# Ledger of designs, part 106: designed miniproteins, single chains

Each design is a single chain, and the fold is of that chain. pLDDT is the mean over its residues in the fold that is shown.

## One batch from the design tools (miniprotein)

Design m3676
Fold by ESMFold2-Fast:
Structure m3676 (fold): chain A 106 residues (1-106)
Amino acid sequence: SIPPEILLNPERAPHMVFVSQSPSKVTVKEGESATLHGEALRGDGSKAPSPLIWLKDGEQVADPSTDGKLVLKNLKLSDSGRYRIVAVDDEGRELSSNFTTLTVVP
């Protein structure tokens, strides 16, 4: 689906848009696994081919993703934080997803 911001301003559709992503809040137990995800499309509806970059609290946490997934295994309390995914288009423009707050509990 298209975000409401694009529907309100169709003449200014971005080069890319996030059409799906992880929920705003994810809670997992220590020692479990979580997969965060995001999917970006180009303005013509085709899948964005650019590397996707995962940030935790503003810092890169993994190598660039080609499938929009971040697989976190054997979670520790220190893995709790605010995660987002950044897509970069062919012209170097950045598009950031909404935040997912990951909470790891004992």
Scores: mean pLDDT 73

Design m3677
Fold by ESMFold2-Fast:
Structure m3677 (fold): chain A 83 residues (1-83)
Amino acid sequence: VEAPDIEVRNTEEALALFPEVEPAVEALLEGLKAKIRAELPPEVAAEVEELLDRALELIKRGEPVEKVEALVDRAAELVHRAL
């Protein structure tokens, strides 16, 4: 049936143990997406968005926050260098 434990809401359940991580990561990803779409060439924006998507997948997999932050930092570096 619907709502298996692999859905996005399962990430919310996993992050319930670390409530500060979920809103902070999502806010950062939203800020970066808005910036890349407004200020970067489409090709760079696409690469940055892929890195952010990979970061979300790490969260869903229960990977350490440090790995998520590494991908976000890489995305932010590309944004900064393109500005």
Scores: mean pLDDT 65

Design m3678
Fold by ESMFold2-Fast:
Structure m3678 (fold): chain A 63 residues (1-63)
Amino acid sequence: GLARARAAAERLKALGIDPAALAATLRQVLDSGDPVLLAAAMRDLGLETEEELRLLADILAEL
């Protein structure tokens, strides 16, 4: 849900990750529709759903 995506965004920002660059990368993964890439991105970011990955990309793009 939104809370998990927001927590992931806060964690990544605290690590010094460029939110705009990461948002662009996540959008490419989402646009690919590749289930392997989607699953890998979700696992790496501590997300459980593709919807949470979209929410994270949207949050990062607005930062």
Scores: mean pLDDT 82

Design m3679
Fold by ESMFold2-Fast:
Structure m3679 (fold): chain A 90 residues (1-90)
Amino acid sequence: MIAGAVAVALDENGNVVSVRRYKGVTPEEAALRAQEESGGVAAGAAGLDKNGNGIVAVGLRNGEVVATIPLKEGVDPSTGAMKAAQEALK
């Protein structure tokens, strides 16, 4: 069960312009919302299980998923979201 997502949005230089938590949304929806709300050029989001562990991170650019990163247990979800955002920005 996905309990929510942590999302990070980046500007064109890779600077963080937004960090947000969303409840009851997919990581793809969270990344899209973070990008739209911040005006960032790329975003990443990590989906969380019921215990707050990261499951998967997705990276978005121009509203499209361009990266998908499975997260291992013990990886900080914010770190996963940031990595996915950086992959999307490339």
Scores: mean pLDDT 79

Design m3680
Fold by ESMFold2-Fast:
Structure m3680 (fold): chain A 66 residues (1-66)
Amino acid sequence: SRAAMLAAGRAKALALGLSEEEAERAAVYAWQAIETGSPEPVRRVVEETGLSPEEAEELAVAAATA
């Protein structure tokens, strides 16, 4: 479900050291990447939060497997 994906993405983002507000935005981008099949929202996570591409991929995988 969307709620489970957003919760998993937020939890992973917090574990990666993001603030609560950054984690909430990152979780939304991860969900958008999954729903659209596009890497563009994951690239936005890297640009806006300073996470590495590998960390942004971990966040997207956490959301996708929820």
Scores: mean pLDDT 81

Design m3681
Fold by ESMFold2-Fast:
Structure m3681 (fold): chain A 97 residues (1-97)
Amino acid sequence: SAREKQYLQQLVELERRGAERTLEEAPKALEAGKMSKNEAEMMVNHAKAGLLIIEGGDEKEVQEELDKAIAAAPSEQMAQNIRRGIENLKQLVEQAQ
């Protein structure tokens, strides 16, 4: 329905704002000594992958940012959570269109 599409579009907008906030705040937290370099790299590259998906960027560019986030992940469990989050975001963006 039109109302369901509007709701899904609002969810995409919340995801966009979350990613943009991460790109602003993660470098500041790293400079303040509140997170590690690997944690900041994981969060920044995950946020970049998310924004590329929302903006309809190339799958290759999405995969490159995702691979960087996964390489910086502290555990296999965190890597799986990142992969799942990106898969869920792709489905959300497709349903919102």
Scores: mean pLDDT 90

Design m3682
Fold by ESMFold2-Fast:
Structure m3682 (fold): chain A 95 residues (1-95)
Amino acid sequence: SALEELRRLAKELAEAILNKDVEKAKEVVERIREMLRSGKVSAEEVAEALSEAFKEVEEHLKDKTLDKEEEEALAETLKPVEPLIREIREQLAAA
């Protein structure tokens, strides 16, 4: 199921962000973007899956104090997500 693959990819993205794995985050984001562009998943489905994944990230980080290096690494892993968020917003605005 495309939705099951999307949910798995969203979870992998959350794990990549928590592990500060920029390359894995880029890989996962591009796979999600490909699914969105091919019409295998809707913008609404991607938005919901990402919302759930980011709640998981926030829950893991809420009680942690990050040093400057950790903050910078986290920001770098979030950069690949920005184009995906823009594509979701564009598709939702078109509906």
Scores: mean pLDDT 83

Design m3683
Fold by ESMFold2-Fast:
Structure m3683 (fold): chain A 61 residues (1-61)
Amino acid sequence: TDAHVQQLLDQGRQDLIRALESAKSVEEGARRLTELGQQPDTARRWAERYFEGEDPRRLVE
């Protein structure tokens, strides 16, 4: 159902946010995001932006 799909999407977003928040370096953040299914180039770009001070909630739209 749509509600179930929305719940899975919300959970996926939270997992990505937690991966960035728990990472200690750009390289670790990019690796964790890639392990969660993100494209490598996007994962690295998000990790770089996060470590530049960007809110991870804005990155994982």
Scores: mean pLDDT 78

Design m3684
Fold by ESMFold2-Fast:
Structure m3684 (fold): chain A 76 residues (1-76)
Amino acid sequence: RLEELQAEFRELFAQASTLPPDVQARLRAELRAIEESYAEKAREAAEAGDEEKLREISIELLERQIAAARAVLAAA
């Protein structure tokens, strides 16, 4: 699951590199906002040593980043 999501995100990001610079900047800002929204939760799980929870958070983060990238690509 995680490896599949990472591969999908990498492919979408490669496609996004062909978009105009302003669209790329918007996508980067959106991805950063998503990452920031999970930063505290990820830190708490890491401090607790909860590897399973960290994996769940990583999956959720990637799914949201993929959705954002797909939306930006569809709108371009």
Scores: mean pLDDT 79

Design m3685
Fold by ESMFold2-Fast:
Structure m3685 (fold): chain A 59 residues (1-59)
Amino acid sequence: SMEEYERLLERRRELFERRRPEVLRVHKAAGHISNEEDVERVERVLENGARDSAERRLA
């Protein structure tokens, strides 16, 4: 249901928000982040991952 989807999305978003500093650090160390555009791209991938995870649980 939409309610279950939103609840899972919020929980996944919170988990990804908690993990974001570590993910960004790892990507910087790997040389994937050299400017603000790269940061935005990584953040977009994380957001898409949260949505995909929620959809997979409720599909």
Scores: mean pLDDT 72

Design m3686
Fold by ESMFold2-Fast:
Structure m3686 (fold): chain A 85 residues (1-85)
Amino acid sequence: MSDAQKDLQKMLETEGLELKQQEDPNKLDIYYKGEKVGTAEELPDGTLRFTLIVDGKEIVLDSGTEAFKLLQEKIEKLEKEKAEK
């Protein structure tokens, strides 16, 4: 796992998210409470590209800040759906 991937893991663990490395060492799956919420891919220049799953659609982001914001919104939505009975 690269330093960029380790830094991402530390940030996401703060929000209760898990990273799981795929067979491709440049790709990581992002999980929240056992549910896959997205992926991160390390590009040849060392930057991270994010693909997030929102309402069954894949959203591609080249910014960690924007990806983190959408992940927080996804988490809030999942928590709200679990609270609604």
Scores: mean pLDDT 74

Design m3687
Fold by ESMFold2-Fast:
Structure m3687 (fold): chain A 90 residues (1-90)
Amino acid sequence: SLKEALEKMKKLFEEFVEKTDELIEKLNQALAENNQEAAKEYLKKIKEVVEATIKRLKEIAKEYPELEETLKEEIEHIEKSLKEIEERAK
């Protein structure tokens, strides 16, 4: 049902936020310590979490086409946030 899809999306976003928050904190610490190698590793892990989340959101959109526009906007927002993090890590 749509309600079950929305609950699944909510859990996916909650897990995404928790994972990315921890990785962003570690990235910021590595950057503050001028540890470029660690910073690149954490950025790579952030990208992997983003890619996995986007893949899951696209699968939900296939099952529930009525959510496609909303999920497209969320994906674009996530991708924009990743670009901002990448620019900070340069």
Scores: mean pLDDT 85

Design m3688
Fold by ESMFold2-Fast:
Structure m3688 (fold): chain A 81 residues (1-81)
Amino acid sequence: SLKDELLALLDELLSLTTDPAVAAALQAFRDRLEAGELPSEAEAKALIHAALSHAAAQNNQELEAVVVRTARLLGELLRSA
């Protein structure tokens, strides 16, 4: 399912994220999605911007690619709600 794919991508982002604040935000977002809560568009954008900034700071193109995939699926989830 779309939710299961998003949870898997968030777990992948958590494994690649070394910034504790970004990791905490990703974990909180993941836990809310797993509980069946739908995030707001503003919350989703804030999370993606934080993760992209972290990827850029690390110069990590692999992390950036996972963030972009996560953003795409989040957009699909929010449009389907």
Scores: mean pLDDT 84

Design m3689
Fold by ESMFold2-Fast:
Structure m3689 (fold): chain A 71 residues (1-71)
Amino acid sequence: SMATQQTAAELIVKSAEVSVENGVLAAKIAVDRPQMRQGAVDGAKRVKEKDPEAGKKIEDAIAEAEEKQAA
C-alpha cells in the first residue's frame, strides 16, 4: 500500500539522519519486502538530495541486496 511505502521511506530517512549505517540497514530490510521496495528506493533518493554521499551508499546497498535476490 502507499502508506506502507511512505512509512518505509520515512524510516530510511530518519535512520540515515542517525547514521549512514542505520540507513543502509533499514534499506536492506525494506528491499526484502516487495511491498516496501519502492519505499526503500524513494527513501534513498530523499537522503541523496540532502547528503549525496550517504544517499549513494544507501542506493549501492539496495542494488547489492536486489542482485543477491536475483542470484
Scores: mean pLDDT 78

Design m3690
Fold by ESMFold2-Fast:
Structure m3690 (fold): chain A 92 residues (1-92)
Amino acid sequence: MEEAIKRFIALADIEDVRFEVLKEHELTPEQEALLDEFFSRALKIYLDDSLTPEQKIEEIKRYAEELKKHSTPEQAEVIDKAAELLIKRIKE
């Protein structure tokens, strides 16, 4: 039960970030797929109980930078916004 609640909270945070990005950006299918890839990895980082909040923030930043290396400027902007909002949720 505790693990299910922890996963639910993480998914709710990620979904809130997704809705905030969608309010500001009209996403292409390619941008939406890239955002889904980012959130899939972010969920694993979020649920990693061996990491401190600070370490989770650093891993999310690292993964965002990795995805941006092979992204268009418009794709990079969407990844930056999603990472910023998710990091804010971790700090709260």
Scores: mean pLDDT 77

Design m3691
Fold by ESMFold2-Fast:
Structure m3691 (fold): chain A 70 residues (1-70)
Amino acid sequence: SRLEAETLLGLGRIYMGIGDLLASKGDLEGAKEMYERAIELFREAAEIDPSLRPETEREIERARRKIEEL
């Protein structure tokens, strides 16, 4: 359902925030794990509701760049 997809998108954004916090504290491995979890949640959200794909693809791109910058 759209509600389920929106919930997964929101959870992915929470994991992005946790990753950012961990990176700021020097926990680079923890940050990477959180960003990778966010990517999987964004992918699942887009599979449930393809209309979210443009938004989830932008978030996945941000997560990938953050991982590369660690």
Scores: mean pLDDT 89

Design m3692
Fold by ESMFold2-Fast:
Structure m3692 (fold): chain A 82 residues (1-82)
Amino acid sequence: SKEEILEKLRRRAEEMIERIRRLAEEGVEVRKLRFIAEAELGVLEIHIAVEARVSGDKALEEEMRKILEETRKKLEEILREA
């Protein structure tokens, strides 16, 4: 279902945010954290593109893109604090 797809995507995004936050707490350089964050966001973007093509559902695509944007903003906050 659409809700299951969105919930799975939110969970994946949350796990990624937690992973990046943990690396920041461990003292990984901001430059390296930024590279890792951008790589992880790229993987999410590809996943969203695939789901959008398979579903053909514009509303689902819009909701997935909102999750991606929210995730990017949270990662930028972590990178600013590091």
Scores: mean pLDDT 85

Design m3693
Fold by ESMFold2-Fast:
Structure m3693 (fold): chain A 62 residues (1-62)
Amino acid sequence: SQDEIDRIRGDIRTIQDRIGSILSQGTTASDSDRQRLSREANDLGDRASRLNVERIRLEREM
């Protein structure tokens, strides 16, 4: 449905904003914090990719 597609688009936007924040934080972070932030960014990127696949699938079914 359109509502589901809109929610997925919103979730992707939120994830992209968080990745941007992580990259900004990385410039002043300790090595250990940078490693943790890098892992979080990778996990968020994977989630955004899966959401994009689901969005495309839902758009094809409309």
Scores: mean pLDDT 84

Design m3694
Fold by ESMFold2-Fast:
Structure m3694 (fold): chain A 88 residues (1-88)
Amino acid sequence: MSLEEILKKLDEYIKKAYDLYYNQVGIFPGFQPSQSLLDEYEKIKSKLKDDIQKYVDKFKTEKEKAVMTEGLKLLEKEDPDVFKKLLK
């Protein structure tokens, strides 16, 4: 599987996570993710390959980091073989 195919899969799960996260927690102006979710983001990011980390680093806001974290968790649950290819 190419890097492009892996990133495409990640994008699909980010989109799914956005829909799930919005429905469960309500992403709206003034919403702030929990510190524990931001801590999970940093922990997961530290395990990612350099090329994947560069992609993830494009997401700068706390809301974007929360959605990315949920997308990565969903990818690990639904497609663990692809998730493993993201890791160092």
Scores: mean pLDDT 74

Design m3695
Fold by ESMFold2-Fast:
Structure m3695 (fold): chain A 75 residues (1-75)
Amino acid sequence: SSGEALSAAGRALERADRATLERIRAAVRQGDAKTAAELLRELGLSDETAAAVERALQTPGGRAALLKGVEEALA
């Protein structure tokens, strides 16, 4: 589900370095769901989970949830 995929993405963000987090934040802010999903795949998400995140990022709620995760990881 989109919620499970976003939860998996949140856990991956906690393991990411600052440069990767800043790249994901920029992609999400620019509406580039594909690049955000590709960066999450580089963090160890499966292709299936990354595709589910890409779909979730097409919604305002999905974008807000991932941005919150990135901001928390950058804090």
Scores: mean pLDDT 86

Design m3696
Fold by ESMFold2-Fast:
Structure m3696 (fold): chain A 80 residues (1-80)
Amino acid sequence: VEENVKRLKEIVDKSDAPPELKERAYKAIEEFLKNPNDLKAAQKVARALSEVARATKDPELAQEIINAAGEVLTEAGKKA
């Protein structure tokens, strides 16, 4: 869980998206870290990552961010 959160931040850091969008993503990721099985928190992360991806000019990196958003939703959907 903590390793997944670090990976999400690293992916966002590689983006050329505006700092404001990156800050929103970081806040959503921190909220998700506190409640990793909260689907609402996972949806906030996915939404923030999608906004970062839309602002990312590198299409490969944008796809990587979109894939990461999907992984967050999948992990939150798992019953531990």
Scores: mean pLDDT 77

Design m3697
Fold by ESMFold2-Fast:
Structure m3697 (fold): chain A 77 residues (1-77)
Amino acid sequence: MPLSIANLTDEQRKEALREALRVAAELAGLPEPDFSKFKSIDDLVKEITRLVSQAPDPEAAARAIREKVREVAKKFL
């Protein structure tokens, strides 16, 4: 079944993005992010994009982020 994050509420999207940010940090070899610093969807997306670009394999990191967002989104649907 096709899955779209556009069908989620803002709070559900933030939750999916926080989990994606955690994965992005792990793949970049960094400690768990301070989520209190990322209050908006835009802030979360920018930080995820930055960490993905800094990962040893940015393409693999981007795939892992997409799969994590999909996994979390399925729990809300």
Scores: mean pLDDT 75

Design m3698
Fold by ESMFold2-Fast:
Structure m3698 (fold): chain A 93 residues (1-93)
Amino acid sequence: MKSIDEIVEELRRVLDEKAAAHPSQREAVERLYRILDEIKELAKKLDPETQEIVREGLRYLLEKARAGTPVDELLHEAEILLDNIKKILEEKK
């Protein structure tokens, strides 16, 4: 199975291709990169079981990106994943 780092790197490659083909999506792609980097860093603080859930969420995003899902929809999904990670970390005392 691919690591979170590997999935994020592959997702960035797919998004770079989308931005090159559709320059109007560049700002959304750059925002998505920031969210993916934050997900990657915060995921390191999670329990192994929760890291697996995050990894599956990122794998799902990668599959959607490869299937031609619009960047705005991918951005929304990534924002939901990041928000969920932050909530889990806030409950950890």
Scores: mean pLDDT 81

Design m3699
Fold by ESMFold2-Fast:
Structure m3699 (fold): chain A 74 residues (1-74)
Amino acid sequence: LSPEQKLRIAEFIRANMDELSEKTGLSREKIEALAELLSDPEATQAEIAEALGISVRSASALLANLARLAQAAE
């Protein structure tokens, strides 16, 4: 993901916290942590996976789905 895409996803997450909590099954606190990590250009998918308590594969799939949703919201 480019830094621009990460920033757009982070903004989308912050605007849609409750909906994303329901759709992903993640707590609000974990979704906030995800948005914060996506705002950090140095954050890796492994760090995101660890912070969320999920596998790297699941984190990759989640980020791909969030990128698609953020694009569709424009």
Scores: mean pLDDT 77

Design m3700
Fold by ESMFold2-Fast:
Structure m3700 (fold): chain A 82 residues (1-82)
Amino acid sequence: SNEELLKRAEELLERAEEIAREAKERNDLKLLLRALVARSTAYLAKRILEENPENEKAQALAKENLERAEELIEEAEEELEE
């Protein structure tokens, strides 16, 4: 549903912001850039969903962007654990 995708977008935005904060503390510019790209991707998905709440094609496009943002976030989170 659109509500579930919006919630997922908000959760991914929060995770990206946490990575960005940690990257700044570590002075890791490469990790910071990854976090910012992930945040931008999740934000774009959120905007698509908000502007097209009942459009199934818009929901599919937003879902693809959320999946990409999640992959970037997961890769960045793995780097933080090492």
Scores: mean pLDDT 85

Design m3701
Fold by ESMFold2-Fast:
Structure m3701 (fold): chain A 71 residues (1-71)
Amino acid sequence: MSKEEVREQARTAVKVLVLAVKEDGVDPEGAKEALRAMVEQWGREAGLSDEETQEIADEAVEEFEREVKKA
């Protein structure tokens, strides 16, 4: 898995978790922590550096927070 593939998976996870918060009443803080943990695991499995993994995780969390605020 490449850095771009991890980023794409992270974006998909953001969409799924945003829907869970908006439609199912899932706690946004818990969803945000789960999202970060998932990206960290995917980055490690893909052989990405800690810096690259953190970059993708931060981007995903920022997009998640932005979308949740619209709800």
Scores: mean pLDDT 82

Design m3702
Fold by ESMFold2-Fast:
Formats: structure tokens, sequence, C-alpha cells
Structure m3702 (fold): chain A 82 residues (1-82)
């Protein structure tokens, strides 16, 4: 399991390159960073991560349906925490 501290060790560029290589570790790191800091940049990395994971697993419906639902849920959790 990837810890929050480990996720923060990666730069945005390293995360993007790792995600493009199809590395699940970097995909998880991008999602963890988005949950901590839901910035537009972190959101784009999280969307790319979910898309790459869907391609690796052959779950096209996951990329089409799950990504928007998952990101909306994270945004709603942040608003509720205020």
Amino acid sequence: MLTLEEAEKYSHEELREGIKRGDERYAEAALIRYEKEPTPENRELAEEALRVLAEQRGAAHFAAEEVPARLRELEERKRAAE
C-alpha cells in the first residue's frame, strides 16, 4: 500500500511519466494527491491515472462511467468537510 508521504515524494512530472508508462504505483499516488489537494492539476493527473488503469484491465466502461463519478464524489467529500 502506498502511503501519503510516499505519494508526495513524486513530482507532478514524475507522476505523469509513470502514469503514461502504465505503472499502477504512480496511478495510486496521483489519486492520493488529489484526495489531499484537489487542485485542477491533481485532478487531471487522477483522470489520466484512472484512464490508464481502465486500459490495462480492458474495462472501457470503467473509464467512461467510473472516472466522472469518482471525481465528483471526491469533490463532494471536500465540500462536506468544510
Scores: mean pLDDT 68

Design m3703
Fold by ESMFold2-Fast:
Structure m3703 (fold): chain A 80 residues (1-80)
Amino acid sequence: MLSREEVIADMEEYAKFLVELLKDAKVPEEIIKEFEKKLKEVIEEGRAATDLSPEELRKKMEEEIAKIEEETSKKIEEYS
């Protein structure tokens, strides 16, 4: 059974992976810092969401991260 703690840990590792992808792609430091800040906010909100099942928590966190990725991609395009 998927635990809430396992979901949080998995999302933290996913966030680290995404940040490293941007660093490898040589994205400007200011964009990476904003991206990392927003991902940390998603993780903290996830920790506070005690009313959600582990499956619902995972879905909401994945959706929020996807929105952050889309916004970050637009900022990268604007910087170029």
Scores: mean pLDDT 82

Design m3704
Fold by ESMFold2-Fast:
Structure m3704 (fold): chain A 91 residues (1-91)
Amino acid sequence: MNLELLREAKRALEEGKYEEAIELAREVYETGSDEEKAIALLIIGRALLKQGKYEEAIRYATESRRLASSLNNLYLEMEALNVLIRAKKKL
C-alpha cells in the first residue's frame, strides 16, 4: 500500500502535479515506516521547491536528511542534501 502511494507521489511530482504529490506523500508519512517517512518528506520537499516555497522545502528536506542519516541511508541523505542546496540558492 505505502509503496504504491510512494510510486504515485513520484509520478505526480514528475508530471508537475505538485499538490497531488504532497497529499500522497503526507498519507505515506502518517502510516509508513521510518524509511517510507524519509522518502515522503523528500517528495514533499521537492514539490515545495518546484512551487517556489523555498523556506518550506528546506524544512522538509532537513527532516528527511536527519531521518535518512539515522537509518544509515546514504542515498536518501544525498538526495535530501540536493534539495537543500537548490532551495538555498533561490533565497
Scores: mean pLDDT 88

Design m3705
Fold by ESMFold2-Fast:
Structure m3705 (fold): chain A 55 residues (1-55)
Amino acid sequence: APTFVQNFLRDLAKKYGISLDTEEGARELAERLVEDGITSYRSALENLLSLLRSS
């Protein structure tokens, strides 16, 4: 479910000390998720930017 993914991303941002209040923070988290093999950069970035725009 989309809500579960968004909550998971927020928890990871907190763990990494990354702010999701900005597009810069969203991009940084997307890069970390790709480095850790959790998801593709495009998928992570699209979900994070959508979360910021809907907030």
Scores: mean pLDDT 68

Design m3706
Fold by ESMFold2-Fast:
Structure m3706 (fold): chain A 92 residues (1-92)
Amino acid sequence: MEVGRYVLERELERAGAPEEVKERVREAFETGDAELYLALDPEGQRILMTAEAYLLGEAVIEVVARKLVERGKMTPEEAEELREEFKNRLIK
């Protein structure tokens, strides 16, 4: 499961955003286009930033896990457990 997309849909639902706003926020998230982001209202920008922060968090965990394996401080199996634990804590 993609954590960033899950968080995006969850926040859109919580905000009660109309479908037109949901589609614009989804497009900005999928493309990473700064102009699309700036065209959103403040609530849409907040939702997108929240989803992107979780996407960045997942990317950071991937880099950390890879570096720990590279340095012999963690096995590849332990690194995969770390990734799954991170995801499970976010989707609870």
Scores: mean pLDDT 75

Design m3707
Fold by ESMFold2-Fast:
Formats: sequence, C-alpha cells, structure tokens
Structure m3707 (fold): chain A 83 residues (1-83)
Amino acid sequence: SNKLQGEIDVGMALIAAAVVIRTTAAVKAIKDAAQRQADLAQLKSLIEKAKKLVENAKKKGASKKDIEAAEKAIEEAEKALEA
C-alpha cells in the first residue's frame, strides 16, 4: 500500500537524520581539510535526501505524527551541522 511506503520513507528519513546527528561532531573534528569538506558534503546530501523522503511520505499518506517526528529530527540534524 502507498501508506506503508510512506511509513518506510519516514523511517529512512529518521535514520538519515540520526546518522547526521551522531556523526557531525566527529566529522567536524577531522584534521584533514579536504576529507572534512567531503564528509560534510555527504552529511548535507543525507539531509536533502531525508527532506525528499518526508515530502514523498506526505504524498503517500504517512501519519501526521510520524511526519512531524521526521521533520523535527531533520531540523535537529541541520542545527548540529550548522553549529
């Protein structure tokens, strides 16, 4: 069902946000500037993919509560990356 796929998309977005939150401090601590920039770009890419997953989940009828949880996790991930 489309609703099940929407819930899967929410789950994938939550995992992507959690990875960004969990890894951002370690990535920012990388001494090699080129490697640090490459890994930061990869984390930014994960946030953008998570945002697209949430938009797709909305269209597929995922629950409002699950959408709001994913959006909050993405916001926390963006704040961690910007700090």
Scores: mean pLDDT 89

Design m3708
Fold by ESMFold2-Fast:
Structure m3708 (fold): chain A 85 residues (1-85)
Amino acid sequence: SIPSVSELIDRWLANVASRYGPAGEGTAIGPNLWTERPPFLSDEEWEALQKFLDVMRGKRDAKSLSDEELALMARVVDKLIEHTP
């Protein structure tokens, strides 16, 4: 099933925030995802990630994300976890 925005935020904070920051702002061990696209993300995944980070930054309503964008974002979280050293 397609995850909700709140489920994706919970997965981000649990699995991704330690490397990329709680809103993708970057850390000492991971790039700023507002400006630096990881090479393993497709154009569509990168676009979905930017919209999701806008939600986490309070710049976008969570309800504006489509089911397709939520499904892309679920794949982005999985890829960010997989490609963590």
Scores: mean pLDDT 84

Design m3709
Fold by ESMFold2-Fast:
Structure m3709 (fold): chain A 75 residues (1-75)
Amino acid sequence: SDEELKEKITKALVESGKVSEEQAEEIAERAVKAKQAGMNSAGIKHVVKEELVKYGVEEEQAEEMAEKVVEIIEE
């Protein structure tokens, strides 16, 4: 379900230690909405990476975290 997907993404982002739970929830919601809108994996990765960088995550780490989010979505 979309609720379970959001929870899984939020947990993965929080466990990274790079964003707060509130920031993780916001990013997870945007990722799920992007999927619902029919955005492809590359587009979803880009959206997630941009939000992570906006929240102060270093670019290389943001890319790795965004890849993990896309993996969760593609399960």
Scores: mean pLDDT 85

Design m3710
Fold by ESMFold2-Fast:
Structure m3710 (fold): chain A 68 residues (1-68)
Amino acid sequence: MPLPSVEELLAAVKELAELLRDVAGWSLEQVRAFLDWVLREASKHLSPEEVAELRRRLEELLAEIEAR
């Protein structure tokens, strides 16, 4: 199957991370671990440039969740 674009993947991950935090009661440490897992799994299928962009965007997402 073709991989989703980094933007499509990030939109889905953001929605899921916010649901895990707000509805499932996940700690920030659990959300961080989830985002780290997403990056590790996606990096097996992405170019180095796409991995760098995904990492940057996931770090921004985590900072937004931490600032809440």
Scores: mean pLDDT 77

Design m3711
Fold by ESMFold2-Fast:
Structure m3711 (fold): chain A 62 residues (1-62)
Amino acid sequence: SKKEHILTAAILRLMEDKRAGKPLTLERAQRIIEEVAKQMGVELSKEEIEKLAKEALEIVSK
């Protein structure tokens, strides 16, 4: 699904941030989700952005 693609792209970008020693914050994850969704022409609610951002952070923080 398009949401799975957005999640995967966000995970990869957050993994790059982690490797570079950048802080992994919810605000940063939300911005990445918003940017990826915009690039794909997908409209997400604020609640969907927050949910995907939290999921991406959980995966990357392991």
Scores: mean pLDDT 85

